# Designed miniproteins, single chains, continued (4), part 95

Each design is a single chain, and the fold is of that chain. pLDDT is the mean over its residues in the fold that is shown.

## One batch from the design tools (miniprotein)

Design m15289
Fold by ESMFold2-Fast:
Structure m15289 (fold): chain A 84 residues (1-84)
Amino acid sequence: MIPEDTQLIVAVVRNAEEAEEGVKLAQEAGKPLLIALVGGEASEEIKAIVEKAGGKLVEVASREEARALAEELRAQGKKVYLLE
C-alpha cells in the first residue's frame, strides 16, 4: 500500500504493460506519476499511456539511474514512492 503522505510515485518500467500498471496504481492512490523508462526510447504507445494519465515520462539508461532520480527528488524534500 502506498503511504498516504506520498507526493510522487516514480514507476520504473520497461514496456507498455508496466507503464499501464504504474498508471493504475497512481490513479487508485490519487498521486502524481513519473514514469522512468529503462533501456530505450519511449514508443508512441508508452507516450500515449503517460499523456492520458497526466503523468511525466523520462528515459533512463538503467534502473540505477531511475533510483538515483528518485533519491535526488527525495533530497529536494519530496516524499517519493519508488515502484520497481
Scores: mean pLDDT 83

Design m15290
Fold by ESMFold2-Fast:
Structure m15290 (fold): chain A 95 residues (1-95)
Amino acid sequence: EEEEQLDAAIRALEEDPVGALKNLDPETVEKIVKRLIEEFKKNKDDLNAFIATKLRAVALGFKVTYDEKTDKITIEPHPGASPEVKEAVKKVNEK
């Protein structure tokens, strides 16, 4: 069930990133962002895999910033996302 909801949300983001980020449930977007952060951490020592994950995140309507000094990955939704989605993503980045 939860996996099916995430797959449907990812498909919506692939078709229309801005429209999907306006209408998707904030908790679903939070889960997608958490998975992206986990993929970045897993691929920390593999530059090609790291770049592939960044390109995927960008295609889904996210901006990715990596700070080498703090070893922190920050993911930001498109400016057109709903306020609720922006707040949910911000909470993930603060953890």
Scores: mean pLDDT 78

Design m15291
Fold by ESMFold2-Fast:
Structure m15291 (fold): chain A 103 residues (1-103)
Amino acid sequence: SRKEEILERIEEVVERMRELAAQSSNEELVKEIYEQLDELLELARQIEDAGVLEEVLSALESILATMQELVDQGKEDEAAEVALAQLRVLNEHVRRRLAEAAA
């Protein structure tokens, strides 16, 4: 299904984000990113609307692109800090959308 295809792409982007985050020397920051990515995958699997899933995928691809740019500049810790901040905002947005759909 379209939902399954988008979820598979989200899982691929999340895996790439894990690989980039792991280049940070800040182990606590890496752990928090992994926790946010795990939560995002659980939340994404609950989304029934393919358009909302496409919005999530687009947001993740934007975060990944920013992480890659910073890592390419040797700014691995900055890449992780930006990723964590943006993932927290995205997870709050997804939680809100799921709550609205359930009400």
Scores: mean pLDDT 89

Design m15292
Fold by ESMFold2-Fast:
Structure m15292 (fold): chain A 70 residues (1-70)
Amino acid sequence: MPSEEELRQREKLKELYKRERDKIDASNKEGQIAMVGEALRILGEAPERVAAREAERRALLAAHEARLAA
């Protein structure tokens, strides 16, 4: 069984997903990256690691867009 702390984190994550699902309506990839970063912070990921992952995903998105534009 998950710990009580883990269950509390999952509860916060569920609320985040419910709330953000309607707000990502613009289908913007940056908004999705930000939401995933916030979810990782709720799950206890280190802020530096979250920032690095967000930066990496934004860089991959930019590279993909550049490839499509070429």
Scores: mean pLDDT 70

Design m15293
Fold by ESMFold2-Fast:
Structure m15293 (fold): chain A 95 residues (1-95)
Amino acid sequence: MEKEKLEKKARMHIARAGLNIDRAREVIERVKTEGASPEEIDEAMRLVDEAQREVDEALKYAKEAGNKTLIDEVEKIRAEVDQVRAEVERLRAEH
């Protein structure tokens, strides 16, 4: 019961991180196709920062649950967050 609640919380935060990363990718693609604005780049960075917060919460709950598969899933989405952050930072440097 307790472990299942922690696992459910971890999965919820993973899903939220994924949504924020998808939104950040949409902003990045718009910037690449339609031209860069500082406001759009800042929006993408805010979405990445929100995704990072969701990953941190997911990892906390996954570790408390002791679920290695779930920890591995969180580490995978953390890697995606890091990749998208690097892309946003590159766009800021290039524009």
Scores: mean pLDDT 86

Design m15294
Fold by ESMFold2-Fast:
Structure m15294 (fold): chain A 113 residues (1-113)
Amino acid sequence: SNITQEELREIVKKHPDKYTLVEVDGVEYLVNKVKMKELGLTLEEVREGLEYLKKNGLPIGLSKYPWLQKVIPDLEAAKKGDFDTPASFLGELDESGLASDVFKLLVEAVEKV
């Protein structure tokens, strides 16, 4: 829920074969490389999807690029070495039309309150 950019880099250092980072407008996003490959997606396509999601918000972004929900891992699970758990924000989005922690990470990476 309170994930820093440094924590994302630490996850990649521990699991470089499973995760990578994609940078959009100075913000780093954790991406599941295995799921990306399974879906036939390139890093460029993931970057474009994340850029669109950041600019237009989570509901509009996921409507255009629904596969982002499969490629963005759950950050707490990833920290524990769980490579298969996708970001929980999809369940929250389905229930309320808005995601919480993942949406906050995607749009407010520089917020250090």
Scores: mean pLDDT 67

Design m15295
Fold by ESMFold2-Fast:
Structure m15295 (fold): chain A 65 residues (1-65)
Amino acid sequence: GEEEKKEEEALKKLKELIAKAVKETYGVEPKITITREGDKVTITVETPKFSLTRTYTVEEILKEL
């Protein structure tokens, strides 16, 4: 449905924003993996300098975008 498309577009936009922020801050190309399981969204950012994983809800992501 239309809601599904909006959520998919929001996740795509979030991935682009994170990639840009990491490139501008650390000068490295990040490997960003976004996994969705029901209402949970797990974001993993991997670089040669660091690796971090955080879990958010779809609602939290939509509120920040």
Scores: mean pLDDT 77

Design m15296
Fold by ESMFold2-Fast:
Structure m15296 (fold): chain A 95 residues (1-95)
Amino acid sequence: MEEEKDKEFAQKRLELLDKLDEAIRNGASPETIKKIAKELVDFLAEHEGLPKEVVDELYKRIDEAAKEIQRLKETVSDPEERLKRARALFLRALA
């Protein structure tokens, strides 16, 4: 049961990450990107029992990452290169 629970968690996490990737590829607004990223953080917080203070800190990091992604839309014309750099920013923010 624990192994199945971990698989369900991993699948849902990947689904939310794919949703975020798609928004970044499609050049979604910073507000849309923040909404999806915060949805991912809320999902992780609910399952891991993260305190509100940690969630608030992750939200701040997401706001900063979204600003950098907006800059990438203005400076990087290749959607795949933008996604690669945006993924690196979010991995850094969520570490």
Scores: mean pLDDT 74

Design m15297
Fold by ESMFold2-Fast:
Structure m15297 (fold): chain A 88 residues (1-88)
Amino acid sequence: SILKEIEEEREKAREITAKNIEKLKEQIKEALKYGDEETKEAAREAAAMLALMLGEPLPEGATEEDVKKVKEEIEKAIKKLLEELKEK
């Protein structure tokens, strides 16, 4: 029964995550089309983050160089988070 509950919660979590990712992707697309230079730069970083973590395709206006920058930032953030979680 516990395994079945874990599978059901995992499916619900995937649905919630997918919905949040859809919202984020639309926000990124809007920022890349209509934002100022600073907003577009932040949107490129967010798009690169989705590409790196989830394999999402890069939208128009984001490049592989943005992926490289975000990869370094994410790796540092994940390392810090994992070290904190390991101690708890």
Scores: mean pLDDT 74

Design m15298
Fold by ESMFold2-Fast:
Structure m15298 (fold): chain A 94 residues (1-94)
Amino acid sequence: RKEALLEAAKEGARAAGSGYGLAMEAKVSPEEGRRLGEEMTRRLLEGNAEEVREVVEEVKRLIKETEAPPSVYAAMSILAAGGELAAELLEKYE
């Protein structure tokens, strides 16, 4: 149902934002990393399909450029996967 798919997309966006925040904590401060993670979650939840795909491409670029612990790569991979799912759902229902 649309409600279940929307909730799945929101969970993906929240997981993605958290992953981005963790990745950024390695480059900035934990406080700033959390803020950036929340901003990415907002962009994923409020953006249209094109905007969400732009976020995914930014994250894929950061994955290639970031030398980070395995946990940070896992978090960034969750962000990319969640963003792709969100974009597909937006294209299907919006």
Scores: mean pLDDT 66

Design m15299
Fold by ESMFold2-Fast:
Structure m15299 (fold): chain A 97 residues (1-97)
Amino acid sequence: SKLEELAKKAIEEAKRALEKAKELGLDEQAIQQIESGVLNAETNLESKKNLMAAVYSAASALFVAGKALREQGYEKEGDEFEAKGKEIVAEANALAE
């Protein structure tokens, strides 16, 4: 389904944000928050009971990463992941209507 494909895409983007956060040396708390969002998204995708929760959890991880990156001076990277999160949420909302 388009929603399952979106959930998979959102999780891949959230995992890239996690890798970038680790690469740029974000603090342990920020990394753990991003990891939690990714794990929640993967769990919801695997169960297939709530694909919207999978999408929103992945988008939340992207927003957490974007904010943490901006707070540590990586404005361009932070803006990029925030934009990805917004794109994913907009696409999810269009599919929910």
Scores: mean pLDDT 88

Design m15300
Fold by ESMFold2-Fast:
Structure m15300 (fold): chain A 120 residues (1-120)
Amino acid sequence: SDIEKLIEQLEEIRKGLQEILEELKKLKEKGELTEEKMKELVDKVISLLNEAIEALEKTLSKSKNPGLKSLLKTGIETLRTQKEELKKAVENKDFEKVIELVERTVYDLGILIDSLKEIL
């Protein structure tokens, strides 16, 4: 189903975000997290968020279920907001805020995936 495919895509995206989060934390712990490396890793996060938003929008365009539409719209808005907050944190050189926002995104995607599985 379209929902099963969406869940699979979001699980892969969440895994990618978690790997980037682990790299950010490891670099910070070693004192090796530079502004350039942070920007590189955040660009990868933004790319994955764009993939998630596109997958959610594609599923939304095909959905007739009001509850699913509401969940997908909320998910899209949350991810778009997190993208803008990440961009601001990078501009402000706020390394701790970047890590916190990536952690929140991993968590929020997990909640979205679980909610989608309940509709399945």
Scores: mean pLDDT 90

Design m15301
Fold by ESMFold2-Fast:
Structure m15301 (fold): chain A 61 residues (1-61)
Amino acid sequence: SRRERARERLVKAGVHPETAEAIADGAASGPVDPDTVARGLQASGFGDPEEVREAVREAAA
């Protein structure tokens, strides 16, 4: 599913699996701003911001 692919991509980008699942579920449930999510994760020390942004956009599409 689109959600599962987004979760996997977020994990590959360095996001903790539980956080990645929550983000993927949120994106599937309604519109999210990929830039805001990526910025928040970067501030917390998670992975590559561009990879996170792409994964969130894929989940939201």
Scores: mean pLDDT 68

Design m15302
Fold by ESMFold2-Fast:
Structure m15302 (fold): chain A 80 residues (1-80)
Amino acid sequence: MEELKELLEKITKLLAEKHGVEVDAEELAEKLTKEQIETAKKLGIPLEEVINAAKALLKVLEKGEPATAETLAAAYEEVK
């Protein structure tokens, strides 16, 4: 849970900086973490896969690449 929150906080900070918007990244990350956990639980998706998906997205954003299905899939394969 804490790992997912930390990943989402880094993702929200990068996206906010990229789009020039001011957001409370910690508060937004906490809300998104709760929503992702509840959704994963309802769909029977392991939390480990949610964490790996967040790691993949962060990796793509840190490289400055567009977040497409192809770039996200490649990054997910690297982190799983």
Scores: mean pLDDT 77

Design m15303
Fold by ESMFold2-Fast:
Structure m15303 (fold): chain A 88 residues (1-88)
Amino acid sequence: ALEEAIRRLSELLGVPEELFRQYREALATGDTARVAEINAIFEAAAAEVLAKLKSEEERKAFEEELAKLLEVFIPDLEEGRRRVAAAR
Protein backbone atom coordinates (compact mmCIF):
# COMPACT_ATOMS: atom_id res chain seq x y z
CA ALA A 1 0.00 0.00 0.00
CA LEU A 2 1.21 3.50 -0.84
CA GLU A 3 0.76 4.94 2.68
CA GLU A 4 2.72 2.03 4.22
CA ALA A 5 5.53 2.57 1.68
CA ILE A 6 5.58 6.30 2.51
CA ARG A 7 5.84 5.56 6.26
CA ARG A 8 8.71 3.11 5.71
CA LEU A 9 10.51 5.43 3.25
CA SER A 10 10.19 8.25 5.80
CA GLU A 11 11.77 6.02 8.48
CA LEU A 12 14.49 4.74 6.12
CA LEU A 13 15.52 8.17 4.74
CA GLY A 14 14.89 10.22 7.90
CA VAL A 15 12.57 12.68 6.11
CA PRO A 16 8.99 13.60 7.12
CA GLU A 17 6.08 11.64 5.61
CA GLU A 18 4.59 15.05 4.71
CA LEU A 19 7.40 15.55 2.16
CA PHE A 20 6.13 12.56 0.12
CA ARG A 21 2.57 13.95 0.26
CA GLN A 22 3.83 17.38 -0.86
CA TYR A 23 5.60 15.64 -3.76
CA ARG A 24 2.30 14.08 -4.88
CA GLU A 25 0.54 17.47 -4.51
CA ALA A 26 3.26 19.13 -6.63
CA LEU A 27 2.72 16.47 -9.32
CA ALA A 28 -1.07 17.03 -9.22
CA THR A 29 -0.71 20.84 -9.54
CA GLY A 30 2.07 20.72 -12.16
CA ASP A 31 4.56 22.48 -9.86
CA THR A 32 7.69 21.17 -11.60
CA ALA A 33 9.99 23.45 -9.55
CA ARG A 34 8.69 21.93 -6.29
CA VAL A 35 8.96 18.39 -7.75
CA ALA A 36 12.63 19.06 -8.64
CA GLU A 37 13.27 20.54 -5.16
CA ILE A 38 11.80 17.52 -3.35
CA ASN A 39 13.66 15.09 -5.67
CA ALA A 40 16.91 16.82 -4.61
CA ILE A 41 15.94 16.44 -0.92
CA PHE A 42 15.27 12.69 -1.42
CA GLU A 43 18.66 12.23 -3.15
CA ALA A 44 20.50 14.16 -0.40
CA ALA A 45 18.72 12.16 2.35
CA ALA A 46 19.64 8.82 0.73
CA ALA A 47 23.29 9.93 0.34
CA GLU A 48 23.41 11.02 4.02
CA VAL A 49 22.08 7.63 5.21
CA LEU A 50 24.61 5.77 3.02
CA ALA A 51 27.45 7.93 4.41
CA LYS A 52 26.48 6.93 7.99
CA LEU A 53 26.51 3.17 7.25
CA LYS A 54 29.75 1.46 8.39
CA SER A 55 29.57 -1.99 6.74
CA GLU A 56 28.80 -3.44 3.31
CA GLU A 57 26.09 -5.58 4.93
CA GLU A 58 24.32 -2.47 6.32
CA ARG A 59 24.66 -0.67 2.97
CA LYS A 60 23.27 -3.68 1.05
CA ALA A 61 20.33 -4.00 3.47
CA PHE A 62 19.55 -0.28 3.04
CA GLU A 63 19.74 -0.47 -0.77
CA GLU A 64 17.52 -3.59 -0.91
CA GLU A 65 14.86 -2.09 1.39
CA LEU A 66 14.93 1.24 -0.50
CA ALA A 67 14.52 -0.58 -3.85
CA LYS A 68 11.59 -2.63 -2.48
CA LEU A 69 9.79 0.47 -1.16
CA LEU A 70 10.46 2.44 -4.36
CA GLU A 71 8.65 -0.28 -6.34
CA VAL A 72 5.44 1.01 -4.70
CA PHE A 73 6.37 4.72 -4.98
CA ILE A 74 7.93 4.51 -8.48
CA PRO A 75 4.76 5.58 -10.39
CA ASP A 76 4.88 8.94 -8.53
CA LEU A 77 8.68 9.19 -8.88
CA GLU A 78 8.47 8.43 -12.63
CA GLU A 79 5.75 11.09 -13.07
CA GLY A 80 8.03 13.59 -11.29
CA ARG A 81 11.00 12.79 -13.55
CA ARG A 82 8.77 13.09 -16.64
CA ARG A 83 7.48 16.53 -15.58
CA VAL A 84 10.97 17.89 -14.81
CA ALA A 85 12.25 16.65 -18.21
CA ALA A 86 9.25 18.24 -20.01
CA ALA A 87 9.92 21.59 -18.28
CA ARG A 88 13.45 21.83 -19.76
Scores: mean pLDDT 76

Design m15304
Fold by ESMFold2-Fast:
Structure m15304 (fold): chain A 73 residues (1-73)
Amino acid sequence: SMPDPIELQFSMEMMELGVQVASGEIDEETAYRRARELALRAARETTDPDVRAWMLDAARHAEEKIAALEAAR
């Protein structure tokens, strides 16, 4: 099926976060925190249940990564 505009926008925002981490503009923890916020926003805005499920899964993965980074302190 054709990509949902919300799914496409989320993918572009995630690519930008990856570039910012690679360039050293933000750290990995900051990137995961922003990724979680973007995923939760996309989940609220989408009307597609499959896109919502994917976004909620992405938010959970980001939360797991944040917890792992915090535990490594």
Scores: mean pLDDT 85

Design m15305
Fold by ESMFold2-Fast:
Order: C-alpha cells, then sequence, then structure tokens
Structure m15305 (fold): chain A 61 residues (1-61)
C-alpha cells in the first residue's frame, strides 16, 4: 500500500499542487475529516479534472 507521504508526492507532482497542501489533504482524507466529495472538490480547485478528482478522492478515503 502507498504511504500518506507517497500519496502526497504523487498529488504534488501530478497536479502541480504544493507538497504541503498535498500532505494536508491526504492526512485529512485518510483520517476521515474530509468526505470523498470534499476531497474531490479540493482537488478540482487545485486543477484536477472532475473524473481524476473523484477517482483520487475515493482512493484516499
Amino acid sequence: MMTEEQMAEVLSGSLGMPLSEARRLVRDARSGRLSPQEVADLLRRGGASPSAASTIARSLT
């Protein structure tokens, strides 16, 4: 399985998201603080397509 750090690195590299923001998003998603829909919304604001955002959000939660 991927670690939270590895997931954050992938998100940062793929979406151009700052690594600090990617780490925070992964942590909040994995802890259940953010729902899949909330994670998808944040990823879309970061520049992800709707389909990519939904897929990634479900992978994180």
Scores: mean pLDDT 76

Design m15306
Fold by ESMFold2-Fast:
Structure m15306 (fold): chain A 68 residues (1-68)
Amino acid sequence: ARFLDEKKVYVASTEGLSDEDIERMKKWAEENNIELYLPGEALAKLPEDKATEYIRKMVEGEKFELPL
């Protein structure tokens, strides 16, 4: 939590983005010293209990917020 806001960006979906767009985003993040989390990567950083809850919400079509 203590370093979550300034240099971390969470991407909610890569749908509609090309592989070139994703690579451009990664390059931008590296050039600006920002940690970029793609949809699956954000879940991997959560405790198992929280990751399971987010997966459940995704399956049931519920809206949820990723930690920023």
Scores: mean pLDDT 55

Design m15307
Fold by ESMFold2-Fast:
Structure m15307 (fold): chain A 86 residues (1-86)
Amino acid sequence: SELEEAVRWVAEHNGISLRTAAVQLLKAAKALELGDRPELTAEERRAIAAEIERLGRERSTEELIRLIEENPEAKEKIIQAIKEEQ
């Protein structure tokens, strides 16, 4: 999939693991989602960021990619941004 290609590209270009790349892209996807939710407090946003870091330690790369796929709009924006860097 294009998202799996994006994860691979980020990992290769930054010299990081596929799992670390997937965590970084999940954080980017959640940041895009939270940008559309102005009602969230700074404390709530920090709690969400902490949960993503926890998921990155506990979940497989495949599961992290699946979580990104749960937000199709954020997924598309991330894929487009990575393609623009290529």
Scores: mean pLDDT 78

Design m15308
Fold by ESMFold2-Fast:
Structure m15308 (fold): chain A 76 residues (1-76)
Amino acid sequence: SDAEEAAERALAAAEAVLSGEVSGTGAAKSVLHDSRKALEEFEKAGVLTPKARELLERAIELAEQAYARYRAQGLR
């Protein structure tokens, strides 16, 4: 589904930021914002599958971890 495909892309982006492939608080904050917005919009539209929810919640968790790490390091 479109929601699951978007959720898979969000998770990949979160993993890239957490791994340091893409670094900085700005990148982490962008992924966090986009993942939260996608979760809210898909839920409101009634198209949020259990798989899409799980992937987006995981993306949010990883992006939050990345943001905290980069903020502690002073990386923008």
Scores: mean pLDDT 87

Design m15309
Fold by ESMFold2-Fast:
Structure m15309 (fold): chain A 70 residues (1-70)
Amino acid sequence: MTIEEIIEKAVEVARKAARELGFTDEQIEGFLKGLEEYIRDLLKKSEKPPEIADDDTWENIVRKLGELER
């Protein structure tokens, strides 16, 4: 799985969670831009990027990203 695929899946899961909390699409896009940059920087330092499933929750994604830091 590429860095861009990981970011895309993580951002989609975060977007769905934020929509469930009642945020507008405009508010969500502003938030997710910062999140995408953070995840990209984290993944650039990893030699083995994680594989994110389509059914992963945001909590599971955060855990997988944290495991990359060892």
Scores: mean pLDDT 72

Design m15310
Fold by ESMFold2-Fast:
Structure m15310 (fold): chain A 85 residues (1-85)
Amino acid sequence: MPKLSKEELDTLKEILKEGEKVYKEKGVDAMIEKIKELMEKHKLSEYAKKMLESLLNAIRENKDDPEAVELYFKLALAEIEEELK
């Protein structure tokens, strides 16, 4: 895995938590829009942006499967938390 800074990992974790909250309240389309807004607000590397875009594409393809969407968020958060150790 390419090396992300601690600041960037903390930002990704915050973006994913906000996205998961919006998903639970308003569904997939609102969550995708919120994550894109946060990606533009935060100065992320190309690698971090591609990582989030890949996650959004996976969620979009599985938007009618709540278990798959929740699993994608859990896996992404676990990956970031492991890198923060």
Scores: mean pLDDT 78

Design m15311
Fold by ESMFold2-Fast:
Structure m15311 (fold): chain A 61 residues (1-61)
Amino acid sequence: SLAEAEARADRVVEEMRTASPEERARLMDELLAWLAGDPALSPEQQGALMGRFAERYAAAA
């Protein structure tokens, strides 16, 4: 669901806070691949989620 996808994205951002640069890149790639592969999410929902994730990540940096 969208809510579960949002929760996962928020968790990944938290994990990135203590990760190495290489690990952050891997986590980001895995999240992007997972979101793109989720048949329950429309393209609009995927875009909105990525926008939310980018905003949260920028705020945490």
Scores: mean pLDDT 70

Design m15312
Fold by ESMFold2-Fast:
Structure m15312 (fold): chain A 81 residues (1-81)
Amino acid sequence: SAVEELRKRAEEYLKELKEFAEELKAQGVPDWKIQVYVSMRGIGYMTDLMLEGRKKGVPEEEIEELIKEFRKRLKELVDSI
C-alpha cells in the first residue's frame, strides 16, 4: 500500500542518516557539527516524506503520525551523536 511504501522510505531515510553520522565521525568531524548536518538533512527528508505522501494520496492523519515518529527517531539519533 502507499502508506507501507511511505513507512519503508522513512526507515531508509533514518538508516541513511545514521550511516551519514557514522561517516562524519570516521572523518573526525566534531560531534556538534554532525548534529547540525544530520538535523538539517533529516528536516529535508521529513519535507520529502510529507510531499510524497500527499502526492500518493496517503491520508493526512497517517502522514502526520509518520512524521511525528520520524521526528522522534531523528531527535534520538541526533542526541546519540
Scores: mean pLDDT 90

Design m15313
Fold by ESMFold2-Fast:
Structure m15313 (fold): chain A 63 residues (1-63)
Amino acid sequence: MEERIKAFEDASAIPGYKSEVLYDKNPEQLGQEVVERAQRLSKTSKEVLVSVSGDIAVINYRE
């Protein structure tokens, strides 16, 4: 489980961007958390990019 999350985080990382990882077994709950987090980051970041794989999401952002 933890290795899968880290592998997706590493694969989704963009040079020059900061990243946050979200995990939720419920895809609907994960989607809601991603939207809320992306909205908060968009207030302070010039770019926000989201990658999702099932129950894992990685948000890359740059200020």
Scores: mean pLDDT 78

Design m15314
Fold by ESMFold2-Fast:
Structure m15314 (fold): chain A 71 residues (1-71)
Amino acid sequence: SEEEKREELARKVEEKLDEGEQKARAKGNQSVLRTLEQLREMLKKLKDEKGPIELYESLLRQAELILDALG
């Protein structure tokens, strides 16, 4: 279902954001930490509003790109 898709995507985004936050903190990268916090706020809003799947997928892609850039 779409609800199950939202839950699975939200979980994946949270996992990538948690990983990114740990790596950014270890590197002292405050600008990346701020960006990750903004993505976390966007995810919270999407979860509250039950927003479209496409926006969850967009957040996941953004989180993955940031995590890749961090190494």
Scores: mean pLDDT 88

Design m15315
Fold by ESMFold2-Fast:
Structure m15315 (fold): chain A 100 residues (1-100)
Amino acid sequence: SLAEMLRKQAERVKEVADLVAAGRLSALEAAEELALFAMFLSTLELMKDKLPPEVQELLERAREALDEAQRALDAGDFAAAAEALRRLAEALEEMARLLE
């Protein structure tokens, strides 16, 4: 289900946030992970008109959080990047909850 995919993605985002916060990913490895998250959100955005309005709002928050994580990573602020990724994971979990 879409809810299961969203939960699995949220778990991966949390794992990446922890690795970024711990300094255990290179900048390149972190950028590659964020690119995968961007592809996932882009897929959801293509189908957004089929999602409930409250899920569409959470999808916009998820995109904003990912953009914040990318800007923080580009600035070398891994703590800020990790915090933005945690907000991304929270948005994905709430989307999953609403789609059950």
Scores: mean pLDDT 89

Design m15316
Fold by ESMFold2-Fast:
Structure m15316 (fold): chain A 105 residues (1-105)
Amino acid sequence: EVAETYRRLGERGYIPKELADVLARKAEGVTREEMRKDYIRELAKKAGINPTDEQIEEALKKVDELIEKYIPELVEAMNKGDFDKVKELAKKLNEEIEKTIIDTA
């Protein structure tokens, strides 16, 4: 099960825990917009940025596009048992999400 695999990879440090939670819930079809906004707020706080709700909404659209782009590659790597590739992809996705938040602020 894809969602269970994301959670295990988060627990083992292959995916940042917060990102693993978002990916797992999205795989289950239960990802709520507010959960993804909370993830964006936490990344912004770590980057020293205080975005407005409008900036968070704009970042959410771009973050959702990035997640959709990376999901097929993450699933392929997981299916092949290439967890080092999962770690690489998750790091790159997290960095691109952080850049998107910075560029939106």
Scores: mean pLDDT 80

Design m15317
Fold by ESMFold2-Fast:
Structure m15317 (fold): chain A 79 residues (1-79)
Amino acid sequence: SALEEELAARVRELLAELGLELRSLAVTPTLDGGYLILVGARGPLSREQAEAIAAALGARLRHFEQEGDAVSLALYVPA
């Protein structure tokens, strides 16, 4: 959908601004009318930066994991 494409584009832009390399991106509509965004990236990302990404998207940070240069995020955009 157009909203899924817009969310994906905004995630790519925010990660690029922080100098992160996008490895995987999935935007999935949820049964309650929201969206689940799953991000895999490479590069250093602080929790504060992850929270800023969530805020920029109107999303909630559901999961943040960083191991070395590998980053995993789960963001939830409510209906």
Scores: mean pLDDT 88

Design m15318
Fold by ESMFold2-Fast:
Structure m15318 (fold): chain A 119 residues (1-119)
Amino acid sequence: AFEELLELVLSRYLSEEEVELLIEFFEDPYGFGASLGLSEEQVREIIVKLAADIIGKEYKESDDPKEVLQQALDFIEARIEAFGEDAVARGFAPNADLEKARALFNAVVRALKELLESL
């Protein structure tokens, strides 16, 4: 399942419950946040903190959010590429679960890029 692939990538930095929440959040971060009563500013703050967590870093007041987002983006994109190469090398044909995993990683990448461009 796509969730198992995300756990493999993110489990080093995030709990199982946090991975599930991250999946739902990154599919529609502002809509999901609004459903929880969060402002767009609070949603942006959460994305930056999650980006720091993904790269195994504690977000500090002195950190540039743009740099943290870029580092997380580079980290995720490198793993998507490595995963794609490994899957092809093992002879895995594209299937619904692999496509969902890629779509979800792409949604995370898109959300990080959109936030970076807004800063």
Scores: mean pLDDT 65

Design m15319
Fold by ESMFold2-Fast:
Structure m15319 (fold): chain A 91 residues (1-91)
Amino acid sequence: SAASLERLRAILLELADLAAAGDVEALRRFQEEVEPEVQAALANLPDPAVRAELADAIEAAVAAVKPEADAVTSKEKVAELLARALRAAAA
């Protein structure tokens, strides 16, 4: 699971950077490209609490790129959940 956590951390850092930049299209593209890796890595995490926090952060990032998203609120929520998930992945 260490390799899965390292990969998820790298993905979360990239998502956080893209979210901070406000580049909705880059966020969407990156999320699409990494979706299979994210799903596989999440499935390999033994701690359901860590899995849930990471899944929530990824879902928030996906929600931020949807047409109905409030760009300001979604960006702030994505940053909050990504920070939480990064701390969980570090444990």
Scores: mean pLDDT 67

Design m15320
Fold by ESMFold2-Fast:
Structure m15320 (fold): chain A 70 residues (1-70)
Amino acid sequence: SEREEAEERIKRLEEELDKLVKEGKVTPVQATAIKNGLDLARSGLERNLPLEVVKRYIDSAEQIIKAVLS
């Protein structure tokens, strides 16, 4: 389901963030911004918000990760 896909996407991005923090590849400000986006996405799933809203939070966090890796 789209919900299960969103949950797996959040987990993958949380793991990527943990790796980037451990490798020193993100600043504390960048790490906080990514974490906040993922926390909002996770909260959105728990609160049964529209998946479009949840996906926007996931996309925001993913775009910050991509910018860091560029």
Scores: mean pLDDT 87

Design m15321
Fold by ESMFold2-Fast:
Order: C-alpha cells, then sequence, then structure tokens
Structure m15321 (fold): chain A 76 residues (1-76)
C-alpha cells in the first residue's frame, strides 16, 4: 500500500495541522478528526511497516494527544 516515506510525511503533516488548529482555537471535532487520521495511520503501519516507523508514528500520536489535551483544557 503506502510507502514508508509517504506514511512518515503524512504523519508529519497531520501533526502540523493539529498544532495550527489548536493555536487557531479550532473546534474539538476538528482536532479529534485529525488525531483519528493519525491513529488510522498507525493501525495501517502495524500491519506491514518496520518497527522504527511504528515507533515514529507512536511518538507523533503522543505529541498530537498532548497538543489536543492542552487545547481542550484551554477552551474549558
Amino acid sequence: DESVEELKARADELVEEIKKAAENNEDQAKLDELLAQLEELLELAKRSAPQPLIEYLEEKIKEAKEIIAKAKAKKA
């Protein structure tokens, strides 16, 4: 399916979108959608990707969750 390079680039793009959406005070549904896309990438990677890429995606998801959690706390 998708190449290692494509998955890495897509994950990087999603994290950047999450950062921008959080800074722009976007609604929670948008942040949750972007996070869900990152989590779907990880599930796809677990099927066929090498362990270093899986670890990379796990770190990106962790970063994204932290950004979203801070954004939710700020809005509450």
Scores: mean pLDDT 79

Design m15322
Fold by ESMFold2-Fast:
Formats: sequence, structure tokens, C-alpha cells
Structure m15322 (fold): chain A 92 residues (1-92)
Amino acid sequence: MIDVEKADSILNEARKEVLEAVQKGDAEKAREIMQKARDDIVSLTEDEELRKEVEKLMTSAENAVLKAIEDGDPELAEAALDYLRQKIKELS
């Protein structure tokens, strides 16, 4: 099992920084924040299957955030991050 409370805390902090990067149109910064959050959350479990699921969920969210920046749609980024948080909580 993964520590979902720690994962949620990491995602909540990353959400604030990602939404600021989206508002600024900073795709490089948004990618760096998302990749760091992925690595931090993956480190919370030694279960290879859970690590793969986290990487899949985080990659999907990163792609949605980058598309939100490209489209100028910050609501798309917010929705993607909220969906990610819900899915990570379900891994407990």
C-alpha cells in the first residue's frame, strides 16, 4: 500500500505551483514540478505495480497540464490535477 496522506500532501503542494506555472504559460516549470511530484510519490512505495500505476496517472496529468498551457485553459489543468488526487487516494 502507498501512504495516501503523504501522496495527497505532495499533490496539494504541486497543484499550487503547477497552477501558477499554467497561469504564466511556463510549460518547462510545470513539467519540472509534475516530474518531481511523481518521483516523490513513487518513492512512497516499494510495490512495483503501484509505482507503475502512479507513473501512469502522473504522466496523464502532466500531459493534460501541458495541453492546458497550449490551449490557454487553466480550468483543464485544475480538473486534471483534481482527478489525479482522487485516483491516488484510491490506491490505498
Scores: mean pLDDT 83

